# Designed miniproteins, single chains, continued (3): the designs that were tried, part 33

Each design is a single chain, and the fold is of that chain. pLDDT is the mean over its residues in the fold that is shown.

## One batch from the design tools (miniprotein)

Design m9117
Fold by ESMFold2-Fast:
Structure m9117 (fold): chain A 96 residues (1-96)
Amino acid sequence: PVTLPDTEATRAALQAQELAARLLELGLSEEAEAALAAGADRAAEYLARGDAEKAAEAVRAGAAEAAAIEREAGRPERAALLEALGEAAARAILAE
């Protein structure tokens, strides 16, 4: 069995994982999925360079763009979950 440390980073990561699972179950538009993936790719690139702050900004930006797409498509519930996911992922990256 795998045990995770009880830290703010671990709690934020688990929250992001739960939100991501809910969004996968609900389904996203292809455009919203692409926006979220682009944000994650940029964040991974910044993390590889040791820039956690820019990585956090990148995941927030991608999630916000995906949320705007879903809201415009008449799916405000998915937009709210995407915004929550972006914040949880950013908190996990910044790790207090």
Scores: mean pLDDT 80

Design m9118
Fold by ESMFold2-Fast:
Structure m9118 (fold): chain A 65 residues (1-65)
Amino acid sequence: MYYALVRTSRPVDPSVALEAGATAAIPLDDTTYVITAETEEKLDAAVEAVKRADPGAEVLKRGST
């Protein structure tokens, strides 16, 4: 499984990542989310969807488990 730790400039609805193919989008606080996906391509699509919703969003960490 792939994951990304994403910080947004404002709250983003987690469903944005889920609709783009993420397995989960877990809020850690109002502007920090852990996004997980089965494949790197699905993770990239989910991160891109979040960035489309909030252009100020940044990927702080990315990896695989």
Scores: mean pLDDT 82

Design m9119
Fold by ESMFold2-Fast:
Structure m9119 (fold): chain A 61 residues (1-61)
Amino acid sequence: SPELAAVRAEMEAELKRAQDLYAEYKATGDPELKKQFIEEGKRLSELADRAVALHQAEAAA
């Protein structure tokens, strides 16, 4: 579905941002980067839950 495809695309973008933030945090030790990395991780988890819910709803329809 277009909704599931959109969520998957957003998950890929958030995963890339989380990876970049983590790599920069490892290089610099900046606690603000760690904070942003944790926030991106939470967002990715929410998107994963939404993807599962959409997939289940489409399978039930």
Scores: mean pLDDT 82

Design m9120
Fold by ESMFold2-Fast:
Structure m9120 (fold): chain A 61 residues (1-61)
Amino acid sequence: MMKRVEELVEQNKDKVEELEKKGVKPKDPFRRAASVVLPSPVYSALSILGEEAIKEALERY
């Protein structure tokens, strides 16, 4: 699970850097990866369900 999240963050490094430049600071690395990789409405729905739902979705995407 963690390795997949790290791979997705690396593949979307430019988007991660853009979010950091704008001062967006996701509190945990899974939420950070999800906010960059997943479409905004999907991320919003999953954020209500918690960290495990985000991890599971990232493995499928």
Scores: mean pLDDT 57

Design m9121
Fold by ESMFold2-Fast:
Order: sequence, then structure tokens, then C-alpha cells
Structure m9121 (fold): chain A 86 residues (1-86)
Amino acid sequence: MLRISQEELDFNVQLLGLAMLKAAARSAGDEETAEIVSRGIDVALKLAEQGKLEEAIEYATRLMKALVDGNLEEARKIVEEAEKKV
């Protein structure tokens, strides 16, 4: 069996969810949402690479919620604030 920590699994599930939202946005011709999601994925990966896996999971979860709720302005704010810290 593959050994994956629960935190690593949770992070990968959140990344998959974000990737699916990006694909859905592009399929709908919503390049603005696709760009924000792409930037959000980049930030989450940078946080994980810095050993901040718990912060990366929390960040990805908050971003996912804003996107699912259709709150693009909140999603942009979350991404922009996190980009300043990585």
C-alpha cells in the first residue's frame, strides 16, 4: 500500500479540487476565475514546499470555499494577500 500522511492526502485532495475548478472555469470561458485559481494553486504549492503544509491546507480550503460560493472578489483577496507572504 502507498504510505501517504493524512495531511499530504488532504492537501492533494484540495489541489485536485482547485484544478477541477480551474478546468471548469476555462471550459465556461471564464479566464478571470481560471487565472485566480491558477495563482492560488501556485501559492498553495509554495507554502507546502516551505514546509507550511497545515497553512497550505487552510489556505486552499478558504480559497475553495470562496470560489464555490461564487465570491470572486474574496478569492482574489485571499490569493493576493498570500502571494505577499511566499
Scores: mean pLDDT 83

Design m9122
Fold by ESMFold2-Fast:
Structure m9122 (fold): chain A 88 residues (1-88)
Amino acid sequence: SEKKNQELKKEILELAKKIGLEDLVKQIITVLDRVFEERQWSSEQRNLILSALLAAMKTILENPELSDEEVNTIIAQNLQQAIQQLRQ
């Protein structure tokens, strides 16, 4: 659903703003939108990837002591896991 896609993006950006990662997360969403279009992924597939990014943001919010490297690792791991689920 396009509406669910927009709601997920809004929630992700609101959390990113709280943790000081708004610019980074905007860049990630821009790259993901480009990949979604190039690969012709369905709205359900896009929502699964965005839900993984949301889960990463929630984990980072709960752990304010994380380094930049640890933050990047959490984001990468959540996105990679979601992509792996789509390949099954």
Scores: mean pLDDT 85

Design m9123
Fold by ESMFold2-Fast:
Structure m9123 (fold): chain A 66 residues (1-66)
Amino acid sequence: SELEELRKKFDEILAKLTPEQRLQVLDDITARIEERVAALKEEGKFTPEAIRQVVIEVLKEYLEKL
């Protein structure tokens, strides 16, 4: 439910941005998620639960800075 609520809020924000702004935001978020997921793989902590938590944390950090 928390991830679904964050996704809805994120989608609403993206819908109000220009196409160029949306691409920049998506690129930035994707890079942050990929970096943290790569660290999880190196630490041997690569699980669905850990990946889900990374996505939640990145979305929260983005939304808190707006």
Scores: mean pLDDT 81

Design m9124
Fold by ESMFold2-Fast:
Structure m9124 (fold): chain A 85 residues (1-85)
Amino acid sequence: MSEETLINQMLQLLTQIQSLPEEKQEEILEEIAKKFGEELAEKIREILEITDEEERRAKIREMIRKFGKETVEKVIELIKELLKK
């Protein structure tokens, strides 16, 4: 999967997470922390607070560079599963 594809998928999922109540957003972040660690969950929380689309894209790219494409692909799959309900 290309870096741009991962960035676009993560942006779409973050928009969906933001539409949920805060309690459900925290549940998703806790599940990410359990499986991938607190540092990655905190990066996702940081991105959720960003309102500028270009800044969000830049932060997602930094996350991919820091944690790796494979890890971010797994995070995307986890979020998709949690959003299915």
Scores: mean pLDDT 83

Design m9125
Fold by ESMFold2-Fast:
Formats: C-alpha cells, sequence, structure tokens
Structure m9125 (fold): chain A 92 residues (1-92)
C-alpha cells in the first residue's frame, strides 16, 4: 500500500528509529530532502521491498526491517504527517 511505503520511508529516514548505521540514515534523509519530487513518486509506485531498496540504495533486508518497525509507527507521528503532506503536494 502507498501508506506502508510512506511509513517505510519515514522509518528509514527517522533520526529516532535505529535501522542500519547512523551514516546511512543521515544519507537517506539528505537524499530525500534533495530529491523528494523524484523519490516519493518512485517509492509509492514500487511493487516490492527489493524495488524500494534499489531506489534508495539499501538492501531488501533493511527495507523489510523498516516495514516491521513501520507497523508500530503511530498514524499521529509528526514526521510521518509531514511526509504525507509533502507526498500529497508532490502528487498534486
Amino acid sequence: SKEMRLKILHVLTSPEIKIGSAATRLHLRRKLSNNADVLIPQILAADSNQEVGDILGVSRTTVSLAQKKAKLVSDDDPELKALRKLAEAILE
């Protein structure tokens, strides 16, 4: 689902959710900030965790771990809400 893709992206770029190295999370956060208009539509159109990994330059295993943590993310998370608003602005 598109919502699950956004939650995965939120988990992978969050400074508070420890998946992978701090350097990888910082790199992904910067990559998203600089290329949101390209990356967000690609991530939302991805059919698999492998495709998400290929788009972001991370392993399928890292994306699968992010998906597990994404299931525990509150729908009221402020950074997730900001990411949804950004995605809506890009897709409109």
Scores: mean pLDDT 80

Design m9126
Fold by ESMFold2-Fast:
Structure m9126 (fold): chain A 77 residues (1-77)
Amino acid sequence: MLSPEETQRLHRLAEEAAQRVRDTVPGVTRAEATVDIAPDGSVSIRVRVEATPESEEEARRAAEEAQREAEERARRL
């Protein structure tokens, strides 16, 4: 089981991922990150974004990159 400290670190990684998307893509209207911990202890981080139609593709790419980076960091914990 993950400790409260590890869970807090995962939440920070998720928040950082969401923030990176907002900072990277000016057209982002919302960015949210969620941490999902499976019963086997595997961790996934999901980043959801909403953007203006013009920035939708860019926002989606930034979210995918941030998500991958956060997941890699989480695996190293």
Scores: mean pLDDT 78

Design m9127
Fold by ESMFold2-Fast:
Structure m9127 (fold): chain A 74 residues (1-74)
Amino acid sequence: LRLTVTPEEAKVGEPVTITSSEASDFTVRDENGNVVATGSGTSLTITPTKPGLYTVTATGADGSTATGMFRVTE
């Protein structure tokens, strides 16, 4: 399982696209660890509303996990 996050640095209100090499369950957390988005499939697009360092976790059907990060600025 591989994750790609594009862009790795975005502004508040700009879309961030997360892609996975295989169908996965996505969880996106803000810098305080709060879940701000979830999704499933091979892609998830989010539009962050707050600045900070965000973490993405993807879990594949076989239990494989991958993590990514992106930074959001004002």
Scores: mean pLDDT 80

Design m9128
Fold by ESMFold2-Fast:
Structure m9128 (fold): chain A 78 residues (1-78)
Amino acid sequence: MPVLEFTISHDEDPAAAMERIARAAVEAAEASGEPVEVVIRIEYPDKVVTRRLLVRAAVVDGERVPEELESSVSSTPK
């Protein structure tokens, strides 16, 4: 199962960051033919939030989108 890791700052545009992550996840899932684990680390001044998603490529209204199969969130203080 492929694993993709992303680190984003809390100061980044969340829409742009999520679009970039979603596109990479769909491409990896289609290339592998398998679900992809996506690990997103969000850097805050006082903590790090880690989101872990298991996604599959899906087609909705002609658009390729990540279909979320599982998700979890953890937070670690700095």
Scores: mean pLDDT 77

Design m9129
Fold by ESMFold2-Fast:
Structure m9129 (fold): chain A 91 residues (1-91)
Amino acid sequence: RLQKWAEQAGVSVEETEKMLREELEKQLEELVKALEEAGLKVTEARVEGAFSFRLTVVTPEGEELVIEGEIGLNASEESKEAAEKLAKHLE
């Protein structure tokens, strides 16, 4: 729970949410850069809150992969499969 983490870190819940969102945005930007350097086309990259993001990537074969993730929740099986396919393309 976010409140439990904030108490352990000595920060407010609002400050924790802001920090998590900013860190997630930074990590997403780094991921987009790595994907584009690998020759993949990123058509969508968005943080949808403090805990969620959506990434849409087109492979060289024209396959569209949608990866959605949330901190503290498991990604869908489809998103995990898409992430695995993406990792193979980065090889």
Scores: mean pLDDT 66

Design m9130
Fold by ESMFold2-Fast:
Structure m9130 (fold): chain A 78 residues (1-78)
Amino acid sequence: MELAEAAREHAIKLAEAAASKVEDPEMKEKILEEGEKAAEAAAEYMAAKAAGDEEKAAEAAKKLEEYEKKIKELVEKA
């Protein structure tokens, strides 16, 4: 549980750092929204790993990668 929470917090901090690179308040908001989704996926990944659920861990990792890609695109557009 604590590892999942740490992963969530880490993902949020990365999204905040990405948002700090853009000036547009609307773009910052979108980056933070995708960051929250990435944080949830990161927490799901860690929880699945702790439970030994490799299939669920792979699904969560795929979601995390998707949200991280969206954040990168938003930063590039800003």
Scores: mean pLDDT 81

Design m9131
Fold by ESMFold2-Fast:
Formats: structure tokens, sequence, C-alpha cells
Structure m9131 (fold): chain A 87 residues (1-87)
């Protein structure tokens, strides 16, 4: 699915951005597995936990890093909603 490929690309960018955070890396890996399995309910729960952790991380970042992270979070959430709507 083109939407799944785009979501996986955003997850890859988030993994690169958060390489120093092992808990966020594990959540991203689990979210990727859920998406590949077509488990949209599990993906939604993991995405909510991920978003909470990314908001906590955002408080430690520079303003330009905060803008980039916010863009990635919005893009991921929009793609996950489009995948849910397509199911």
Amino acid sequence: SPLEERALAVLAELKAFTAGDPEIQELLDRLEEALRAGDLAGAGELAAELDRRLLELSATLSPEEQVRLARLRVELNELLQELEDAA
C-alpha cells in the first residue's frame, strides 16, 4: 500500500531522529511490526504511546528540532488515520 510505504518511511525518519532513545526505538519497531501485520488497533495504541514519549522528548530539543519532530508527528498521525479510514 502506498500509504503503508509512506508511514514506514516516516517511521524510518523518526528512528534516525531518535537514535539515542532506546525506549522510543522499541516503540517504533513495534509500531512497524503492527503496521506490516495489518494490526491497525495495535498500531493506534502504540502510536498514542509513541506520541506521548515524543512530546516528552520535545521539551529537551532545540526549537528547530522541535519543528522537525512536530512535522514528523503530524505526518505519521495523518497517515495512520488514512490507513484506518481505508480499512
Scores: mean pLDDT 85

Design m9132
Fold by ESMFold2-Fast:
Structure m9132 (fold): chain A 67 residues (1-67)
Amino acid sequence: MKVSIVIDGVEITVDLNEKKKMGDIVKLLEEKTGVVVTDVDLEEEVTVLDAILFVGAYEAEKKAQEL
């Protein structure tokens, strides 16, 4: 099932049932938003659903620093 998420004003369409390496998710995030993500295991396999939760947590933490 395909869903759209918005990260820093950029819309990204993802398939919730797909598995990806964390390194691929980090690269996608960096290319789409220009945000650099560090201190993650790039070899770990995650679902797209887990990736959406990761991005949401990352944005929430970043917002807490900017307010």
Scores: mean pLDDT 65

Design m9133
Fold by ESMFold2-Fast:
Structure m9133 (fold): chain A 82 residues (1-82)
Amino acid sequence: SILEQVREAFENSEVSPVYNVSVAKMENGKVTESKSVSIDMSKLTEEQKERLLELLAKIEEALKNNDWEKAFEYVEELGKLA
């Protein structure tokens, strides 16, 4: 899962990763709405890393439920960590 991949990056990365998250709503093959954030993982505290994983889980769940409004809200909150 995406959460497991992020956890492994925190534990084993010798390089400071910049993590890019993009969410795009598509209707009739066109992007109608999108939101993107970039996060420098090296600048996050342990508490901010836990919040990042929590928000990623919430984004994934919102997308599974086609709740685009909540997905965009969580991406915006994710951006506030950086």
Scores: mean pLDDT 73

Design m9134
Fold by ESMFold2-Fast:
Structure m9134 (fold): chain A 69 residues (1-69)
Amino acid sequence: EVTVVEAPKGAPAPRDGKVVEASFAGGVKIKDMKGFEGKDTSDLTEEDFKNHYVKKGEVLPPATKLKIK
């Protein structure tokens, strides 16, 4: 399950029930993901996060925190 715990200012608030703990590579961010512009970050699937975000243990942007399960 995928949930944005803390989103950047001005981003749509994530829906409750989905938590993602993940890592980012070199500044990869949800807002920069193609095809998800204007979407709620909670609408992203676990596959989308795993494809764009490397693994746990990488650097996470200070304005974005995600947790898996």
Scores: mean pLDDT 42

Design m9135
Fold by ESMFold2-Fast:
Structure m9135 (fold): chain A 99 residues (1-99)
Amino acid sequence: MSARQAEVLEELARLAEELAEIAEELAENPSEELEERAKELLLEILRKSKEVEDTEFILRVIGLALRILGHMLDKDYEAAAETARELAELARREAERYR
């Protein structure tokens, strides 16, 4: 199994978990600073997904990222957090294939 792919997928899971935490904080205390942090994390997730070898997995990440973006635009931060947690779980599960 590729240690590099496991590392990339673990990093995606960490970024998605951080995004979920920020979205949960936005649900409690909306702020422009946290909204910018969430956007930066979404862009980093998309950038990092390009390092994944499985195209099907990349498309799934893009789909979930678009759903998170949609929820963020609707100010539905709870749904954004739930979808970000789904992305983190997906990435962790995929990483197990490379371990």
Scores: mean pLDDT 85

Design m9136
Fold by ESMFold2-Fast:
Structure m9136 (fold): chain A 65 residues (1-65)
Amino acid sequence: EEKEEEEKRKELAKIVEELRETEDSVESFRIKLLEALEKILGLPQEEVDKLKKKLKENPTAVLTL
């Protein structure tokens, strides 16, 4: 389970980088990121909010699950 979570985290990180290159605006990027989190991880909204907050605090930080 831990190992599978690491793989999903890597997939999410790759998607985040692709969205940064594709999306012209920060707001568009954030919306797409939330969609990716919901689609890939199937996390409750509370968990999604925590990840979004961490990303806002440090745009260069790696997402932690």
Scores: mean pLDDT 62

Design m9137
Fold by ESMFold2-Fast:
Structure m9137 (fold): chain A 118 residues (1-118)
Amino acid sequence: MSSPYRLEVRFTGLSGEAQGRLGRRLAEAYAAHPDDPVAITEALLQAAVELGLKIKRLDVRARSPEDLERIQKAVEEAKKAGVEIDEFRLELAPPGQPPSVRIEIEGPLTDEERAALA
């Protein structure tokens, strides 16, 4: 019943509809693949493609070299589909530590709109 990996999702400038769609995609991916951080990462990147969102940061500690290759491919496919990714870090989880996914997603707010909300 404990999660086999750590997941942190942050977002700014998303509409309630976009937040709902992201939440649904995450719930569906987790239900189908509850112990697979690659599937969660792929679901988030695909949602960013579908919603036209920017990835501010993506920091992944993968379980295996095979998971590294799958995540790298998913990132390349998202970039080819027009997703902007500012910061991307991909490494193997240290021995004895759980894999982790940290993603920060940014919506289509202008700098003025972001300043008004801060």
Scores: mean pLDDT 75

Design m9138
Fold by ESMFold2-Fast:
Structure m9138 (fold): chain A 74 residues (1-74)
Amino acid sequence: SELKKNSKVAIPKSLLDKIRAGELSPEEVAEELNKLAKEQGFKEADVKALAAVLSSLSREQQVILLKHIGEVVE
């Protein structure tokens, strides 16, 4: 995939729903995002930076940030 064409990681709605429901730990959220971003061709350094930011946020803030930087998909 082309990073310039898709600057946002595609995030499954089911992942956001699990975060909202408190079903995922901060570590599990980071792992799911690492997997998605790697599958979509994002650099490991960028994914690591995102994971570090997310681990410092509340569940509600994580959902808001992911909606801002990511593209929600089915």
Scores: mean pLDDT 71

Design m9139
Fold by ESMFold2-Fast:
Structure m9139 (fold): chain A 61 residues (1-61)
Amino acid sequence: MLSKEELKEKLGKEMEETLRRLSATASAAQMDAAFDAAAEANKLINEGKYEEAERLVKELK
């Protein structure tokens, strides 16, 4: 399993890739919701709630 630091980097990169894919096809309202969810996931990561952040990032796919 990845270290905590590696997991943070992986989740951040997965969020960026997901937002990039959504930006190509999603409406402005969908993008706003996705950015809000990404901000929440970053907050969870900063709080050490990696499993909750991972679940939220996975839902964005």
Scores: mean pLDDT 74

Design m9140
Fold by ESMFold2-Fast:
Structure m9140 (fold): chain A 90 residues (1-90)
Amino acid sequence: MGGADAAMNLVAIGDYDRAIEVMRQNIEASPLDKVGVAANLVTLGIALEKQGDYEGAVEAYERAAKLAEKVDPDLARLARKLAEEARKKL
């Protein structure tokens, strides 16, 4: 099972603290998996927004967009859109 799926399930049930912990661990465990890291960073940004940490969410989304840019252009576009929307809430 992908770690991003587990983290997204935690976000869906409202366990944002556990979701953030799982996503940070997944990023550290597989730094060469650019798509997996980017997906975990998007989910991390969503969890941070749910906690009201819009600055942290923007940082996570921007990092996700940069990592996904050459390997998953659709994910990079989603991450950039989410970063722009989060910035409007600052």
Scores: mean pLDDT 77

Design m9141
Fold by ESMFold2-Fast:
Structure m9141 (fold): chain A 65 residues (1-65)
Amino acid sequence: MKEVELEINPGAENFEKIKEKFEEYAKEGYKKVKLISKVEAPEETIEKLKKIGEEAGLEVEIIQE
């Protein structure tokens, strides 16, 4: 399965830019995006990001470290 990693900053979430990136990944044939956060991601932000991914046709996984 083709997957890609994208580093995010949840404290400065720009959902429009994330949506654009997800659409680009889906266009390139990726099926899954792993969002890497170096800071704590609020639960509400996690849910919004997953929804944006679903709308773009991508599975979204959020990893904090």
Scores: mean pLDDT 76

Design m9142
Fold by ESMFold2-Fast:
Structure m9142 (fold): chain A 84 residues (1-84)
Amino acid sequence: DEKKERLLKLVGELRELVFQLAREPSEELRRRIRELAEEIERLAKELGIDFPEAEAIVEEALAAARELAERAAAGLPPDEAAPA
């Protein structure tokens, strides 16, 4: 599963970039995350394999990055939805 291993490696890189974006938002990082996510999806489609874990990670990572960016733009603290 050489291509599957490659796909998982790319997903790992995406998670690292999302963590970096959360700490230091940058247009360059957002662009790299977008391009990497597109490559991951394309590779998964070419393999004819549905990786729900990879897709879930990508979607959650992008949604989290968007949420953080939206909150930062609104001047809100990065409040985690935790039961307190």
Scores: mean pLDDT 64

Design m9143
Fold by ESMFold2-Fast:
Structure m9143 (fold): chain A 70 residues (1-70)
Amino acid sequence: ALSEIEKEIRRIMEEILELVAKQNNLSEEEIEEMRRDIEADLEKAKTWSEEEQKEYLEVLKISLENAKKL
């Protein structure tokens, strides 16, 4: 099971992927590759400390806000 922070990390990564895919007209194959990268990053994040996960979440939130600016 994912922790609350890990669930938030996943949610933001998926939102960024959806925005990037829409903006760049990514193929289904490219989207699936990026989704596999998200799963790999989540597995790495599970090995991090809570503080490291919180720092990563903050960076992801900034990335999401930047992705929303068109």
Scores: mean pLDDT 81

Design m9144
Fold by ESMFold2-Fast:
Structure m9144 (fold): chain A 75 residues (1-75)
Amino acid sequence: SAEEVAALRKAFAPFDTDGDGKITPEEVKKLFNLLAGTPSGAALVRRVQALAGLPVDGEITDENAEAVAKWLTEN
């Protein structure tokens, strides 16, 4: 949902070192790896995968990170 996209963008704000508001695949991968260490964070990762139309496996790969970053940019 739009609320989940907004919450995810807010979570990425500390990783936007240049302040351009862009979410990169590297930033997605870093944040998701941090989140995957907690039960609630792992659930959020799977939910974002479902929203982006990806397999809901909870895996943080370069391909998954690129797809999520693209989906966030387009939505």
Scores: mean pLDDT 68

Design m9145
Fold by ESMFold2-Fast:
Structure m9145 (fold): chain A 83 residues (1-83)
Amino acid sequence: SIEELRALGEEAIARLRATAATGDLAEFEEVAREQLGRLQSAAGEALAAASEEERPALLAELRRLEAAFTATMAEALAALAAR
């Protein structure tokens, strides 16, 4: 569902931030890969299950999630590179 995708996205972003704050680049890249894979699987399932009426709201959520994930990745990588 859209709610489940939102919750997974929030967990992924929180985990990325936590890892970037205390981890090294290699640990961060591993966590980022795992979280991205999890989100991609969930997004694919949500899109496959979505009705035509649900699709616009789901696509809007996916765009918001992609933007938030990308921004978090950029901030985290910049912070890690500054070390």
Scores: mean pLDDT 83

Design m9146
Fold by ESMFold2-Fast:
Structure m9146 (fold): chain A 72 residues (1-72)
Amino acid sequence: SEAAEALDRGGAAAVAAGANAAAIKLITQSGKHLREGDNQAAADALRQAAKAAGTAEAESALLKSFDVVEAA
């Protein structure tokens, strides 16, 4: 799905940009929620991941992913 592709792309970009372990865990939880069909819980996890990210680049990547997942 578009949401799953956005999560994969944003998550990879956030990790490459130095996302904290807490953010990485939340990215993983977001993917689990998407697989379960819970787009709202997935978006909420991505918003929390962006707050935890620790770098502006990782936060930006996760917020772009959040916008796509929330719109789904």
Scores: mean pLDDT 84

Design m9147
Fold by ESMFold2-Fast:
Structure m9147 (fold): chain A 65 residues (1-65)
Amino acid sequence: SEAEAEELIRNDPEVRRIAAALEEGALSPEEAVEELVRLGISRAMAETIVRLALRRAEERRKELE
């Protein structure tokens, strides 16, 4: 769920690092999924984290306009 993805980003420094790199464009969505899976996160949850991180990046971009 998105709530679980949000909690993982808040509570796990490695997940937060991967999400931040994806939001900054330093990591592709596919690369982010593979890094998250390497941490032991399921592929379905990794895809949810990636979608949430990309939405956050888009929301922040709109606030700067």
Scores: mean pLDDT 81

Design m9148
Fold by ESMFold2-Fast:
Structure m9148 (fold): chain A 73 residues (1-73)
Amino acid sequence: SAKEIYEKVAEEAKKKLNSELGEKAAEAVRHYGEAFLGNGGEGMKKAKEIGEEDKEVAEVVKEAVRRALELIS
């Protein structure tokens, strides 16, 4: 399911960064998953707030979301 795919790429994103930045990346990816699954407004807002704070987090989140969309398509 799309939910399972977003959870998998969130865990992968978490492992690419140190513990604090990894947690932020995973949280942002999960919020993008919420947006995709129907909580668009709040999910997208939270994903951007968390996922765009740090350049390193933003890059990892961008690749994780791209990967999730490729796996869902």
Scores: mean pLDDT 79

Design m9149
Fold by ESMFold2-Fast:
Structure m9149 (fold): chain A 98 residues (1-98)
Amino acid sequence: MEVRVTSQTFGDRTYTIVRGPEEVSRAAAEGAAEGLRKAGGTPTITVQGDMALVEGTGSGPDGAAQAARGAAEGIREAGGRVTDIKVGGNVAVVTAEV
């Protein structure tokens, strides 16, 4: 099954949306949150079924890139296979299979 992570930074705020099976979406969201903390941000995670939302403040312009890197690592640790990572400007997208 596909897992998709989309992260975008607007000023000091980063929004990351994860879609995929609940267990992998949770792992990806936790990874994204860790990436945002590493960027100096403060993340909040909301998980609902096959979707997770990670909201971060204070992460700066690299928030989306760091969230995407963290999400990719979380997916790998949960047994998923990351197929693509695209980072450009304030947007990052991760695609994976489970």
Scores: mean pLDDT 85

Design m9150
Fold by ESMFold2-Fast:
Structure m9150 (fold): chain A 89 residues (1-89)
Amino acid sequence: GEGHSNLVLGQSYLKAGKYEETAQLFEKAIEQLPENDPDRSVAYTLLGQSYLKLGKYELAAKYFERSLQLDPTNVEARALLAESKAKIA
């Protein structure tokens, strides 16, 4: 679907260092993915990473927290949340 297409494109932009476009694509993906889609937690982690790269630490932390609400076992999201919070302090 369109949401998954935006996840794939967003990951390509993330690898290319296009963090602003990456954040926009993951935001669109989240809007387009069904509420029960397991890729929503992944999309929130990737959106958080994009904002972290942009230096938007409060936004990054909020999206990592949303990812962890959907998937509490995501050790990467927990580490990135801690990093984001350390940057705010």
Scores: mean pLDDT 85

Design m9151
Fold by ESMFold2-Fast:
Structure m9151 (fold): chain A 100 residues (1-100)
Amino acid sequence: IEEALKKLEEMRERLEELFERLREDPRDRATWEEVAELLREIGELLEKLGLTDLAENAYNIADVVRELRDNDLMSPGTVEFIEEGALELIRRAEEELRRR
């Protein structure tokens, strides 16, 4: 649990760095791909921990990130929307892990 919380904290910090980049350049396709890939990695970690519903949420957000990028719907508003969803997901995962 301590190791999982540490990994999740590291992933949260990485997400926050990526969203800071996207706030400076909302149309940075490379950074959007890094966000999608990190969300997939978060999903894989959560799945291994038995947090299946949260893992599915992470995969769904990753898919939305790629769809927004591929359809050229990258804007400050979509960055904010994804950031709120991703950080809320991590907060819920950390709470669930601390309860175990």
Scores: mean pLDDT 85

Design m9152
Fold by ESMFold2-Fast:
Parts: C-alpha cells; structure tokens; sequence
Structure m9152 (fold): chain A 62 residues (1-62)
C-alpha cells in the first residue's frame, strides 16, 4: 500500500469512527495499531485518521 493510499484509508477510518461516536482516544489508539499492523508510518497514518475523525465531528456540530 502506498503512503497516499494509507493516508486516504486512515482519513476514511477516522471519519467513520467519528460518525459512530467513538471517542477520540479510542480512535487514535485504533489508528496507531492499524498503522503498525500494515507497516505504515505511524505518525502519518495517525494524523490522517485524526483529520477524518475531526471532519466527521465538524459535520455533526454544524
């Protein structure tokens, strides 16, 4: 999986976690473990996941 594909998947995963009402802490932990399991850059994957999660929360609040 390319870095770009991994970032897109992380963003989507975070977005879905936000929509499902998963806590930010739980979402961050899941993103970290998924990045480690996939052999991806942990920081990059976690940031993409966080961006998606925050995007979902922003949509719910607005």
Amino acid sequence: MSAEEAAEKGYRGGYLMGKDGVSAEAAAQLARRQAEEAGLDEEGQRMAYKAGYEGALKGKAS
Scores: mean pLDDT 69

